# Designs tried in a protein design run: designed miniproteins, single chains. Part 39

Each design is a single chain, and the fold is of that chain. pLDDT is the mean over its residues in the fold that is shown.

## One batch from the design tools (miniprotein)

Design m1286
Fold by ESMFold2-Fast:
Structure m1286 (fold): chain A 65 residues (1-65)
Amino acid sequence: MTEEEKKLSYELLQAAFRGDLEKVKELIEKGANVDFKDENGKTAIDIARETGNEEVAKYLEELKK
């Protein structure tokens, strides 16, 4: 993973936590890694589900099909 991709992937986790679907889409378009895990082993999908951000979780799941 590139340094830029890693940075975008951290921002993706933060956007998923906030439920910011527009920012999630922007970060994915810029190359954020959907499968990136934080220090607790959680992906953006995991974080979105835990925070009740269903639209973000559904969007990210669709990308993995």
Scores: mean pLDDT 81

Design m1287
Fold by ESMFold2-Fast:
Structure m1287 (fold): chain A 75 residues (1-75)
Amino acid sequence: MDAELEAAFKKLDKDGDGVISREELRAFVESMGLGDRADALWALLDRDGDGVIDYEEFVAVLSTDPELLELVIAA
């Protein structure tokens, strides 16, 4: 499971700097046909309001929502 989370995070983190931008997240969920949910998903992941998502925030949110985790891994 952790390896799948790391793989999903790396798909979003194009710069490899350990954070995901709002634009990268939006592009990813749009590729899944879920672009209308991008803002809601962003609100759940960007808990600190820093305008980026780190790996710890990503794992914390997905670990509390197994349905969302399956969608992200399947994409």
Scores: mean pLDDT 69

Design m1288
Fold by ESMFold2-Fast:
Structure m1288 (fold): chain A 68 residues (1-68)
Amino acid sequence: SPSFGPALRALLERHGLSQRQLAELLGVSQATVSRWERGEATPSDEQLRKLAALLGVSVATLRRLLAG
C-alpha cells in the first residue's frame, strides 16, 4: 500500500487543497500537515476522523496507510 504521506498529498490534489488550506480546515499549523506528509508526525485519532470526513475516505483507510 502507498505510505500515508504520498496518499495524503494525492488526496489534497484530488480536492484542490494546499497544505495551508487543510491546516486551516483542521485547526492545525501548516507545519503539522507538512510533517504528516513527510512521515515525521502521525495525526491523532481525532485528527484522523476529521481528515476522513473532510477528504471523503474512511478512517480505516487512513489507519491502513499509516500502518503499511
Scores: mean pLDDT 84

Design m1289
Fold by ESMFold2-Fast:
Structure m1289 (fold): chain A 68 residues (1-68)
Amino acid sequence: MIEIPDNQHIGPDVEIPDKTKIGNNNTIGPRVKLGKDVEIGDHNTIIGPVEIGLPFKIGKGNKILLDE
């Protein structure tokens, strides 16, 4: 079971596997796919149709914006 903190903004069709660790106050846009060993800290923003594969770790205060 995955418990997502109330202080996160998660868009529709986001895939979060069982072993993904997510901290506080993150923004994850629609159709983001996270890998099984992805670790996300606090205050990160991930927006766009993006797949984050294995293994991947994001610390704190990062922004990942797909803007073409």
Scores: mean pLDDT 70

Design m1290
Fold by ESMFold2-Fast:
Structure m1290 (fold): chain A 56 residues (1-56)
Amino acid sequence: MLATAVKDYKGRTGAELDIKKGEKVEVLARTPDGRLVVRSLATGQVGVVPSEVLEL
C-alpha cells in the first residue's frame, strides 16, 4: 500500500525513518502504538514513522 507524507518528520532513533513532505512510501505493517513500518520509495530504507505524518 502506498502513502504520501503530509509533513516532514525527522527520526529520533535508529528504528525511525527520516521523511520529507510529499515523499512516497510503501506501508508494510502497523504497530500497536499507532506507528507505521514503511519503506521509502526514494531510498529503499525501512523504518517506523508516526501515522500522523502519512496520508493513506
Scores: mean pLDDT 79

Design m1291
Fold by ESMFold2-Fast:
Structure m1291 (fold): chain A 66 residues (1-66)
Amino acid sequence: SEEEIERAFRLFDRDGDGTIDKAELRAVHGAHVSDAQIDAFIAEADTDGDGTIDLEEFKRYFEKRL
């Protein structure tokens, strides 16, 4: 559900600034996910190319994959 996606976003958004960066993704995933996989996720979800993922981009990414 969208509410579950929003809860997941808040878990990744460690500093509460409303965006997720590579360091926050790395902190949540730990050693189980490679830097290349994180970079691929950001590149696919980040439609404006600023290197961060906002809530709308995060929701849009998962809406297409559910």
Scores: mean pLDDT 70

Design m1292
Fold by ESMFold2-Fast:
Structure m1292 (fold): chain A 92 residues (1-92)
Amino acid sequence: PLHHAAAAGDLDEVKTLLANGADVNASDSLGFTPLHYAILAGNTEVVEVLLKNGAKVDLEAKPGANPFKEAEAAGDELIVQRLEEAGFEPVN
């Protein structure tokens, strides 16, 4: 539910699910969290809401999957900036 809302950019549904106790850091069978899906979909506003609600930036996923690197490569500068502000640095 929260993963789907994050991927779809449904900000109202994301806020509603979090208000009703949804785990902002819940991982699916692939190890992806709602934050992963928001980043991959380029949903900056959803990324900001998830980070504000305690989303972890130390994201683990299937080997070879790096949504942060994908956002950086795609030029999603605002998403990269928000992740860096939250303490994530994909390459130093």
Scores: mean pLDDT 68

Design m1293
Fold by ESMFold2-Fast:
Formats: C-alpha cells, sequence, structure tokens
Structure m1293 (fold): chain A 121 residues (1-121)
C-alpha cells in the first residue's frame, strides 16, 4: 500500500504526522485507524520535539471519555509518557506541557495524571 502513515503534513509549520493531527483534533476513530498500522511511529516528534501524546493531553475541546480512550490507545501502543517538547529553555513531558499550555483545573490535571499512571503499568 502506497500510504505513508508517518507522512508529515506539508501545510503544518510544525511538521505534524497524521497521528499528531488526529491526537490534536481528538479524532478517536482516526487515532484507532492509524495505530492499526504497525509502521506508525507513536513517538514521532514534530519540529519542537512534541509527540502525539503532548497534543492529545493539551486538547481542551475533547470530552473526558474521548481523551481517556486516545491517551489509553497511545500509551498502550508505546507512547513515551516522559518524552520532552522544547519550549525555549523548558523541556516538558506531556503532563507538564498540558499544565503550562492549557492551565487546566486541578481536577483535570489529576484526571490526566491518573490516566497516564494507569495505562503506563
Amino acid sequence: MGEDVNAVDESSDLGLTPLHEAAKNGDLEKVKKLLEDPKVDVNAKDSLGATPLHYAVANVQTSKETLEEIVKLLVENGADVNAKVKLGDLELTPLEYAELITNPSPEKLEFLKKLIEEFSK
């Protein structure tokens, strides 16, 4: 099949892969479909070093239920919960990135932390 599941979006300033875009958009069905391909790089890094997991946890528009399933799928498929994005002099894990960028409620931050801890076991 001539479809490159890791192909960078030419319209993206950040060099996002299809999995980055699906995670960023909270598109659970597209995340599921992309993860069916064994060639998918679940830890692909954009130009800042952000992984799909960074974008998933920073999505403020996604329901808690959809976010839980996306995080579970990414982590169960080998997403590195300690991967670091570079923002100036800062190196941020997905949870640290979500906290800095979205300024989530303490309840939402605990929810994300529990998801990552549960699915990383």
Scores: mean pLDDT 77

Design m1294
Fold by ESMFold2-Fast:
Structure m1294 (fold): chain A 110 residues (1-110)
Amino acid sequence: DELLEAARAGDLEKVKKLIEEGADILARDKETGETPLHLAAKYGHAEIVKFLLELAEKDESLRAMLSARDVEGRTPLDLAYEYGHEEVAEIIKEYLKSLGVERDLVPLPP
């Protein structure tokens, strides 16, 4: 899958292009069950994580990527912690915080 490979490689421009061309942002690796967000988090690609979360802000159906679990039951946030990518973990945590509560304190889209 070109989108999964681009997310793994940290190729932000290719990720953007493939999604604009209709690639499934919720696509899963056949062997691992990892989504593009899993791979970006696992390999520490903060700019790709930010881009994918910006898409989820515009389309609530895409927020499923945050709760998606790989074949070992790990979410993208779990992988960011496991692989020591603190910046990515903070980006995902702040996004999850903005979804759960505190809408009055966090500038969220209507």
Scores: mean pLDDT 78

Design m1295
Fold by ESMFold2-Fast:
Structure m1295 (fold): chain A 59 residues (1-59)
Amino acid sequence: MEALAEVIKDYEALLPTELTIKKGERLRILDNSNPNFWLATSLETGETGWVPRSVIKEL
C-alpha cells in the first residue's frame, strides 16, 4: 500500500530535484528511507521530487 502524506507547511523548492508544495496538499510517498527528505509525488500537480520531512505529516 502506498504511503500518503499531507503538507503541514508551505515549502518552496531550492533545487530542481525538490517539490514546491503548499499547506493542505496531499502527497504520495515513493521513498521514505532518508530521515530528512522524502521522495514524493504531488497529487495536485503530478510532479515528483524531494520534500523536507519536517513540512509533511504521514497519513
Scores: mean pLDDT 82

Design m1296
Fold by ESMFold2-Fast:
Structure m1296 (fold): chain A 103 residues (1-103)
Amino acid sequence: SKLGEELLEAARAGDLEKVKELLKEGADPNARDAGGWTPLHLAAAAGHLEIVKLLLSVPGVDVNARDIFGRTPLHLAERAGHEEIVELLKATPGIDLNAKTLE
């Protein structure tokens, strides 16, 4: 959807207020781009801690969403060295600490 595409862009850009607005308008927090990245993947990879916190508070967010390579938001945060996001994700209820990538 257009709202889902706008949410992905806002999460990638670090635009916290736009992410809040789009979620309030009913944007799917699990929207996916062509690579299978969700808003949580984009925020985690880019180091946008406050957006990660916001997305984790949204009912129905898939904290273990896998991209086309089997990577979760936790994998992307670890690869990027965003230690505070890594610890936040590891402390999240339902997180899969044993997820295996396809690479």
Scores: mean pLDDT 89

Design m1297
Fold by ESMFold2-Fast:
Structure m1297 (fold): chain A 108 residues (1-108)
Amino acid sequence: LNEELKKAVLNGDVDEVKKLLDKGADINFQDKFGRTVLHHLHDYVYLGFTNPEKAVEVIKFLVDKGADLNIKDKWGYTAAEAALLPKLPAKKVVELEVYLKKKGAKFS
């Protein structure tokens, strides 16, 4: 279930993400490295596997569903920091940061 949620998030499939959360998938599930789906989404966008604009849509959906933005992975990066995606135009990064701060994200 949580692995299926990760795949749906990484594919940018908001409809499948919604179905899996409705089935009881844990939006804040941390893997063996402390990483949530938001941490993994950053890497997939960076590697070119996930479209950055679709990733923004998924991030907003997950945040609105109660994703914890302040969970840190084993390297000390928060889910919110990971949600500031690579390959986005600077204006879109600023808009996303403002949105995340309104939702309780803490940045340095």
Scores: mean pLDDT 78

Design m1298
Fold by ESMFold2-Fast:
Structure m1298 (fold): chain A 80 residues (1-80)
Amino acid sequence: MEELNNKLIDAIRNKSSPEYIKKLLDQGADVNAKNAFGFTPLHIAAIMGREDIMAVLLSYGADENAKNEFGLTAADLRKM
């Protein structure tokens, strides 16, 4: 499942379609998986400014209040 979680984050960074992100989530990618710095897919989508992907992740149960190792939520990262 580590492979699917890595593909999900890479797909978000590489500007993949919302359809492809949904496919990875449907295949069992963990919508709330954290990397070594505590970043979730929602955090990465916020950094990338991808509102379409943020909406998809939230629809799959992404925790909008999750904090990374720096104490930042997706909303904090989107504002920066």
Scores: mean pLDDT 80

Design m1299
Fold by ESMFold2-Fast:
Formats: sequence, C-alpha cells, structure tokens
Structure m1299 (fold): chain A 96 residues (1-96)
Amino acid sequence: SAEDAFRQGVAAFGQEKYEEAVEYFKKAIELTNEQNAMALYYLGLALDFLEKYEEAIEYFRKGLEIAEKDPSQASLVVVLRTLIEELEKKLKEKEE
C-alpha cells in the first residue's frame, strides 16, 4: 500500500539508506497518483543527500504544488520554497 511504502521509505531514510528510501517514496507517490506532498518532500531530501540536485528540485516543486492546495500544509510550503532556493543556488555554484 501507499502508506506502507511511505513508512518503509521513512525508515530507510532514518537509517541513511537513501537509495532504498528513494525507491519506497517513488512507490508511495505512484500509488497516490503523485498527490502525497510529504512523500515528494522526503524523496527530494533523499535525492539531495545522493547529490542528485536537479531531480531533488523537480520533486520539491511537485510537492510545493500539492502542499499549496492544502492550508494545513502552510509550514511545508515555506520549507519547500527555502530548499528549492538553496539547491538552485548550490547547483549554479557547483556547475559554474
């Protein structure tokens, strides 16, 4: 189930098994038709730890679009905007 995949992803992330976490969060996202802002956020974080910055930004942006439609996720909106800005800056500095 999507909930089981998400929980397994969080457990893998907590163990710093970022490749495994990515697989579980992608599965959770597929099972929710990409409507899980928290799974998108965690997927972006795991990708950031794997230094896949462009992919991390893409998933943070997807999570932001979903979170912005839910007033209960206002804090997540702020976090996602900050992470996107910081990674875009880091990506420019790394590639130049």
Scores: mean pLDDT 83

Design m1300
Fold by ESMFold2-Fast:
Structure m1300 (fold): chain A 159 residues (1-159)
Amino acid sequence: EELKKKAEETIKYIVEKAQEIADLFARKHPESKPLIEEGLKLVQDAAENPEKAEELVREVTQLALSGFSNDKETGVALAVLAAAAGAIYSLHGGDPELVRRVFDEAAAIAEAYGHKKLAENIRKLGDAAVEFLRDPEKGLERIKEAVDGILKAAREYAA
């Protein structure tokens, strides 16, 4: 019960930080705003609908890969949103193999465009998300730390 409450609070925290990151990227690249808003909606929907979280994390990951092919800046923003959705999916008791794949794809997009710090923090979030499925208390703490690292890297990029 206590663990469930902490997981729900962590999901809310991820959504709040994902929204802040989406706003940062949309301000830096206004032309990307419609796709970033679409990605953010998928993250929000995954948080509210545990039963659809697998479908929604797959959708935002495909959106990130599509963005990567068309526009690098949009691709990086969507990769961060895919990472947020992956963490939420894990907190809903998701498949660790799908979680790892989502974070590997998101980090690869960030690296491809030279965002090394962002990619490193995306990988840390992925490790924490997988760890949550084995050791929930330790995983929850590391998820919050990694989310803060992603936000810091996103702020540095947007400056």
Scores: mean pLDDT 85

Design m1301
Fold by ESMFold2-Fast:
Structure m1301 (fold): chain A 65 residues (1-65)
Amino acid sequence: GRVEYYRAIKDYVAKTPEELTIKKGDLIEVLERVDEEWWLGKSLTTGETGLFPKEYVELVAVGED
């Protein structure tokens, strides 16, 4: 499958248990694009998985898996 890695460009604090807290500079693997604003991802820094606003990240790399 296609694997996409993003870098956080600003901090985001989770508002619910389903959301992911991210820090500027964190690397995130995108697992699913739930809607136009929210994506499901896994932080490669913490290993946690959750929803985050896509505007808080920038594309770094795309791979095959």
Scores: mean pLDDT 80

Design m1302
Fold by ESMFold2-Fast:
Structure m1302 (fold): chain A 97 residues (1-97)
Amino acid sequence: SELDEELFRAARDGDLERVRELLAQGANVNAAGKVSGYTPLHLAALAGHLEVVRLLLEAGADVNAVDSEGRTPLDLARRAGHEEIVELLLAAGADEA
């Protein structure tokens, strides 16, 4: 849906308030991109947006969602060197690599 596409953009951009608004409007927190398989949580974790990651997890994001290459948000956060996001994802139940 258009809401889900806007949620992907807001998560990538770290727009915390826009993420909150879109979730309140019924955007699917676990929406997956058709080509990449990226969820909002993948995009926020890759981009290093700690507070957006926190909000998405509180909203019921699947911490272990896999993209089209089999990567989790934890895999992307580790690769990007976002240590606080790695710790948050592990605390939220991410499977240890």
Scores: mean pLDDT 88

Design m1303
Fold by ESMFold2-Fast:
Formats: structure tokens, C-alpha cells, sequence
Structure m1303 (fold): chain A 71 residues (1-71)
């Protein structure tokens, strides 16, 4: 599913949206990403960009918009 693909995106260091949200302490987003099957430290797929910054800020809606445009 599209949501699973988004939740599995990783930066050049293997950090996923789940990793960024967890490090920033956004518990609601962490719970939601885990329910979608998101993994920590996945294989690198894209460079770090606004998508990961949105997850770090706790803006899941913005992160989903950006990822949807990327996919």
C-alpha cells in the first residue's frame, strides 16, 4: 500500500520517518507509523529532505503530502 511505502522510505543513512519521529519525541506519530508497519533503520532510498524534516517536526500530514508527490 502507498502508506506502507511512505513509512519505509529512508534517507542516505538509513533513517526512516519512524526514526526521525521517535528521536524528536512525537509519540502520536510514532504510534501511527508503527501501526502502518514502519521499520527503523531501513536501506537508504532517498536523500534527507523536507519529508524527514516534517516527521522530525511532528507534521505527519505534511510528510504524507511530500511523500505522495515523491512516489
Amino acid sequence: SLLKEIASLADENGNTLLDYAEKAGHEEIVKKLKSLGAKKDAKPTIPRNELFEAAEKGDLQKALELAYKLL
Scores: mean pLDDT 71

Design m1304
Fold by ESMFold2-Fast:
Structure m1304 (fold): chain A 85 residues (1-85)
Amino acid sequence: MSDEEKLFDFLDTDNDGVISRQEFVDFLMTGLGLSRERAQALADEADTDGDGRLTRAEFLEALVRIAEEQGKLDVAARLREEAAK
């Protein structure tokens, strides 16, 4: 399992295959050091259904965007491969 898959499983405390928008925002702020405003914007973009929850696919796509913004193109490529599986 990749680190990103392990991280999703760690955040998915209910084992229902989704994480809350708030858990994702908290992760972006505390784990990646993003501002609250940027973390909320990324969570809003990832939560395409608007239900306040993120699927594994939405989570991985959000991480791809963050990696690309940080110039970590190798990380972004790996995340895209994992999202496609």
Scores: mean pLDDT 71

Design m1305
Fold by ESMFold2-Fast:
Structure m1305 (fold): chain A 63 residues (1-63)
Amino acid sequence: MKKLLAKAIEDYEAKNPDELSLKRGDLVIILEKNENGLWFVKSLKTGEQGYVPIKYTKILEEL
């Protein structure tokens, strides 16, 4: 899958250990898209990886 650059549009608090917490304005690389509305992403701020709900992000650019 082609990687995507995305931005957090709202703060998100991780609910599970496999999820990533985001602050509004954080940039992430989308690594994998899942059908359940969760995307596996990498934070550009921290380098951490985890799942976030798609509704908390906006795609900016294809990489």
Scores: mean pLDDT 79

Design m1306
Fold by ESMFold2-Fast:
Structure m1306 (fold): chain A 112 residues (1-112)
Amino acid sequence: MDETLIEFLKGKLLQIPGMTEEQATKLAEALDKLLNSDLSDENLEKLFKYFDKDGDGVITKEELKAVLEEMLGEPVSDDLVDNIMKYFDKDGDGVIDYKEFKEAIRGEEGKV
């Protein structure tokens, strides 16, 4: 069910204003590959550490932009990066911590 995770992530990314379907598809595929098609806590922590270049436990706008440009292979607008930050940064502190990151990626799937 690898297609299910890509479709789930793409659906989340398309909720972000300014995100194109092409960008959402590329990012969903890149995220799926890094997650090994599994939203386990272990894989989400590994993905978070991939974005958290400084290892300080938060993702800054600068770190987010750098990773997005790497994943898309093209420059990313500051407006799109700001919209992605707002999507993840629920506390409005200007950074994304692991709890916010995990909640935004995994969403409400926590019922077995």
Scores: mean pLDDT 77

Design m1307
Fold by ESMFold2-Fast:
Structure m1307 (fold): chain A 104 residues (1-104)
Amino acid sequence: MDKEKLTREVNRPEPRDPSLAVDPSVATGPLLLPGASGMTPLHFAAFEGDLEKVKELLKYGADVNAQDIFGLTPLHLAEFFGHEEIVELLLENGADKEAKDLHG
């Protein structure tokens, strides 16, 4: 497997990722699950603990109650990862504290 990966790298065209590298939006989201997560930028900001990003997204009208493919909201992610300031901010902006994931 290792040598096959090396030959693929040698034979593959150049990376061609400048547009992806400069795309600060949801389009390039997490590289792990770009089309399968159903996560919004607000989910990622809550997951990462980025309070300033959460504020910016809410200012631009981000859906505070948006659900990913598992029915998780940004509030669920902030609570799960212990980002108290983000939890408070989301609740102040109308997050449904009683929202449940789709598993239960």
Scores: mean pLDDT 63

Design m1308
Fold by ESMFold2-Fast:
Structure m1308 (fold): chain A 60 residues (1-60)
Amino acid sequence: MEIAIAKVDFEDPSGDFLSFKKGDILEVLEEVGDDFLVAKSLKTGETGLVPKRYVEVKEV
């Protein structure tokens, strides 16, 4: 399973991106180009667009 671990706290009040806190574990669902991915928060179950630069992607 591919996961993304949040490196920073990130909040998006517009709702265009997934909001998360440093250390949150996200399930990677899809990669969108070179800079973004679609992920699901394992805490909230919400899905959204995530900038790759804010997360560390790991295969587990």
Scores: mean pLDDT 81

Design m1309
Fold by ESMFold2-Fast:
Structure m1309 (fold): chain A 112 residues (1-112)
Amino acid sequence: MGKELLDAARNGDVDKVKELLEKGADVNTKGDLHSSDLRLKAYAISGITPLHLAAYNGHLEVVKLLLEYGADPNAHTNGTGFTAYHFALSTGHEEIAELIKEELKKRGVGLK
C-alpha cells in the first residue's frame, strides 16, 4: 500500500488516494527517491511522503485529502529537511504552499 499511495499522490489520482486511505494505508508512509522521482533528487534522496509528492506536483485536491486523513504537514525529507511547504514553494504552487502554511499555523508549528 505505501508505494501505491506514493504513486497515486505523485500522479494526482484523487480517487486512488481516497481508496488506499480508506483501506488503511499509512498517510505518512515514507519512500526513497532512488528511481521514479529523478527530478526530486536535487531536493531529497529519501524520507518522501505522499504529501511531499502531491505538493511538488501541484495536486491541490490530493493535498487536501491527505491533510484530512492526518498527513503531517511538518514531515521533513532526509538530507535537505524539506517539508511539503518547501516543495510547493520551489515549484510555484503558491495555493498549496498557503494551504500547508495555514495547517502548520493551526497546529502551532512555525515555518523554518
Scores: mean pLDDT 75

Design m1310
Fold by ESMFold2-Fast:
Structure m1310 (fold): chain A 61 residues (1-61)
Amino acid sequence: AAGLVAEAAFDYEAKTEDELSIKKGDKLLVLEEVSEDWFLAEKDGKVGKVPKSALGNAGPG
């Protein structure tokens, strides 16, 4: 499949409506890099921005 799978290194609570809330250990599909500090990712059908620092491991999806 296209994209990378990344694991959440810690819990992150969305600060704005375009951000994605994640929990430590969650697997996210990384769709694209929106900035040097943020990814656009998908979890359970929900798409939003997550800070790169919140993701610990990345690999092929």
Scores: mean pLDDT 76

Design m1311
Fold by ESMFold2-Fast:
Structure m1311 (fold): chain A 97 residues (1-97)
Amino acid sequence: SAEQQRLAEQLLEAARAGDAERVEELLAQGADATAQDAEGRTALHLAAENGHDEIVALLVERAGERPALAAALSLRDKDGLNAAEIARQNGHRLFPE
């Protein structure tokens, strides 16, 4: 739907920008965390690429609680990379430890 597309676009933008509060609000509104941009990137991919550790931690933690979010952890971009592999390549940590 147009509403789901808008929520997905806003989620991808918030994750790229590092706005953790907005990411949480959009997920609460039903934004699809498995939605991919033109490069096959989800919100988790964009947060990992840009070093937004707080958003990565939030999405990974919630994947344990929400089946819909769990699917986002295994999605691959057009280069065949998941979010954990992108974070590793860019030297970012997925967790505070």
Scores: mean pLDDT 77

Design m1312
Fold by ESMFold2-Fast:
Structure m1312 (fold): chain A 133 residues (1-133)
Amino acid sequence: SEALGQELLAAARAGDAARVRELLATPGTDVNAKDELGLTPLHLAAGNGHVEVVRVLLELGVPRGLDVNAKITVGEYKGSTPLHFAMDRSPLIRSKEALELSEEEREEMVNRLLAAGADPNAKDLAGKTPLDY
């Protein structure tokens, strides 16, 4: 279970949508797994601009109990949701994909998160909503 959660975090961070799909079909995969910073697969995918991974996580993960409004509980990102990370123009990892994400691709990702129930009024530790980014 923990090992599958760690693989899901790694696949989401890397933008490996095919591997994310396989893991979401695997019994015992924790769709809300957290890394050492408290980031979930959806935080990592959204923050790195992996639009296709966000799509797969929302379509296949939500029926399995994926929390689209997961809040970081520790560290400098405390209170941040995946939507905060989607709106923030500072990628978690300086990947070529995140740096080259078009405004249309970012808008698609944001619209998919909102359609899945992401809260545009959620406040992070700085009191900022996703729309403030």
Scores: mean pLDDT 82

Design m1313
Fold by ESMFold2-Fast:
Structure m1313 (fold): chain A 88 residues (1-88)
Amino acid sequence: MEEAQELIEAARNGDLEKVKELVEKNPEILTARDADGRTPLHIAAENGNKELVDLLIEYAEKHGLPLSLLGAPDADGRTPADLYLEKK
């Protein structure tokens, strides 16, 4: 849980190196959700950080995590794609 929160914070800050370190240590945290039901992919998409979005998808595929879990709606019913389109 703590590492999942650290990953959310790193994603919010656009810290690619910190994201890489945390995900390589615990890949499953890519599917973890914050208090608003958002995954790291939601946060990256909302911030319009394409490099981070691409990185998170690559790591999810590398570790066999279903993109459907990363892209599931948050507590407000918004997917990462919805957030990306709103920010654009």
Scores: mean pLDDT 75

Design m1314
Fold by ESMFold2-Fast:
Structure m1314 (fold): chain A 78 residues (1-78)
Amino acid sequence: SEEVKKKFFELIREGKLEEALKLMGENSIPINFKDEKGRTPLHIAAEEGHKEVVEELLKLGADKDAKDNNGKTPEDLM
C-alpha cells in the first residue's frame, strides 16, 4: 500500500534499519523501489548519512548506479 511504502522510506530516513528490513520483507517492497522523485532506499540512506543502512542495502543488492529524477546517484548525495 502507499502508506506502507511511505512508512518504509521514513524508517530508512530515520536510520531504523531493522524495522525497515522487517517492513520490506513483510510487504515485498523491492530493494530498488523508487519514490515520486525517482529515489531508491539507497538514495535516502546516502542523503541522510546512515552508513550502516547504506552498507546493508548494498549487501541486499541495491543498485548503487540508480539515478533519481535529477540524474543523481546515491553517491552524489553523500
Scores: mean pLDDT 85

Design m1315
Fold by ESMFold2-Fast:
Structure m1315 (fold): chain A 60 residues (1-60)
Amino acid sequence: GLKIYKALKDVETSHPEFLSFKKGDRLAVLKEFPDGNLLAKSLKTGKTGIVGGSLLEQIE
């Protein structure tokens, strides 16, 4: 199944490649990059973008 992560803090960005989210939001991880960044989709907003892996905790 999809890997589900939980946001550890609020992140707000105007950059189109990066994902904005709030603490406690659930994100489905689509791809892991070698530098520790993730491509994720917000289950709350449906938006997809890049997130630092240290900002998320895997829950599924």
Scores: mean pLDDT 84

Design m1316
Fold by ESMFold2-Fast:
Structure m1316 (fold): chain A 65 residues (1-65)
Amino acid sequence: MKVFIEIDLSKITPSELTKKIEELGGKPINYVYRRFELYGIEAEIPEEKIEELKKIEGVKSVEKL
């Protein structure tokens, strides 16, 4: 399932979030920037892993695309 993951850069780095996405069996697709700062990551995630993704510290929200 394609999702948008909003990041809290004060709690997690982009590299750490990417690693956690991959550990859940997901694949990062696109890094989304707003005002030269990383806003979030678009990724393919197994549907059964969405709730685990939401529990990661530094994930503000997960939106289905």
Scores: mean pLDDT 85

Design m1317
Fold by ESMFold2-Fast:
Structure m1317 (fold): chain A 62 residues (1-62)
Amino acid sequence: FKAIARAVKDYTATSPEELTLKKGDILEILELVDGEHVLARSLKTGETGLVPKSVLELLSTE
């Protein structure tokens, strides 16, 4: 599973395993973790971490 998403708003990590995002950041979604979170990689920084699905807009899926 491979998908690209965009952050629709700024998000500050609340735990060490989450990513901090800024509106417009592009992410590669690596895995669906649960109903509310995905494991993603920031294309801007190369960092990998958990992101709430509510702050993402899907751009493409494979």
Scores: mean pLDDT 79

Design m1318
Fold by ESMFold2-Fast:
Structure m1318 (fold): chain A 60 residues (1-60)
Amino acid sequence: MKGLYRAIEDYEARLPTELSFEKGDLFEVLKEVNENYWLAKSLKTGETGYVPASFLEKID
């Protein structure tokens, strides 16, 4: 786990491998695959998928 992050904006998944989320949702970042997309686990749903890194802020 790379750290605990919070969504700063709402996001609607564009690909089936991406997660949709709402501002304030919490994520465990598992892997920073590249500078734009991270593999993360939603603490709200327990689902794992890709999230845009620019929509997340580190809270720890």
Scores: mean pLDDT 82

Design m1319
Fold by ESMFold2-Fast:
Parts: structure tokens; sequence; C-alpha cells
Structure m1319 (fold): chain A 98 residues (1-98)
């Protein structure tokens, strides 16, 4: 189900750093590349939040086929969001996965 911003439970779990919920949702067939109202995927939200656990969440999303090159409505990839927010460890991790 989607909220008022078009976000799935996977978007919310990825943003909040809830790794166990991310794993549960992906196991149950959640769309790893679902886009919210702003064209953002769960990977965009994981890259934006800056939580340390989000390195593991990024790995879990990518393992399940997350599109590293997906662009939001503003033309930003998950890497662009990490770099714009000064999240150097997340940005370096995303670069290694490309």
Amino acid sequence: MKDEYGRTELHIAAYKGDLEKVKELLKNGADVNAKDKYGRTPLHLAAESGLPINLEIIDELVKHGADLTAKDKYGRTPLDLAEENGLSLIAQHLKKLL
C-alpha cells in the first residue's frame, strides 16, 4: 500500500533504517524499484537518510535488483542525493556498487 506521498512500506523502512523490515518486505515481494510521487525509489531514500545501518540497507536493496541509476523528478540518482547531503561513506559505497 502507498501513503499520501506515493511511498510504499519499503520506502519508509529504507528511510528509517529499519533493516529487518526491509528484509521482510523484500522477501514478501515488495517492488524494490517502486517510485513515490517525486520519482524516488527506496534506494533514493536509503541514500538520503545518512544512517549508518543504511549501508546494509543499500546492499539488501541492490541484492534484490534496486536500480542504482534511477532518477527522481529532479534528475537525481541515489548517488547524487548522497553527495548533495555530504554523506561521504554512503556516496563511496554507491560508487563501489556501480
Scores: mean pLDDT 84

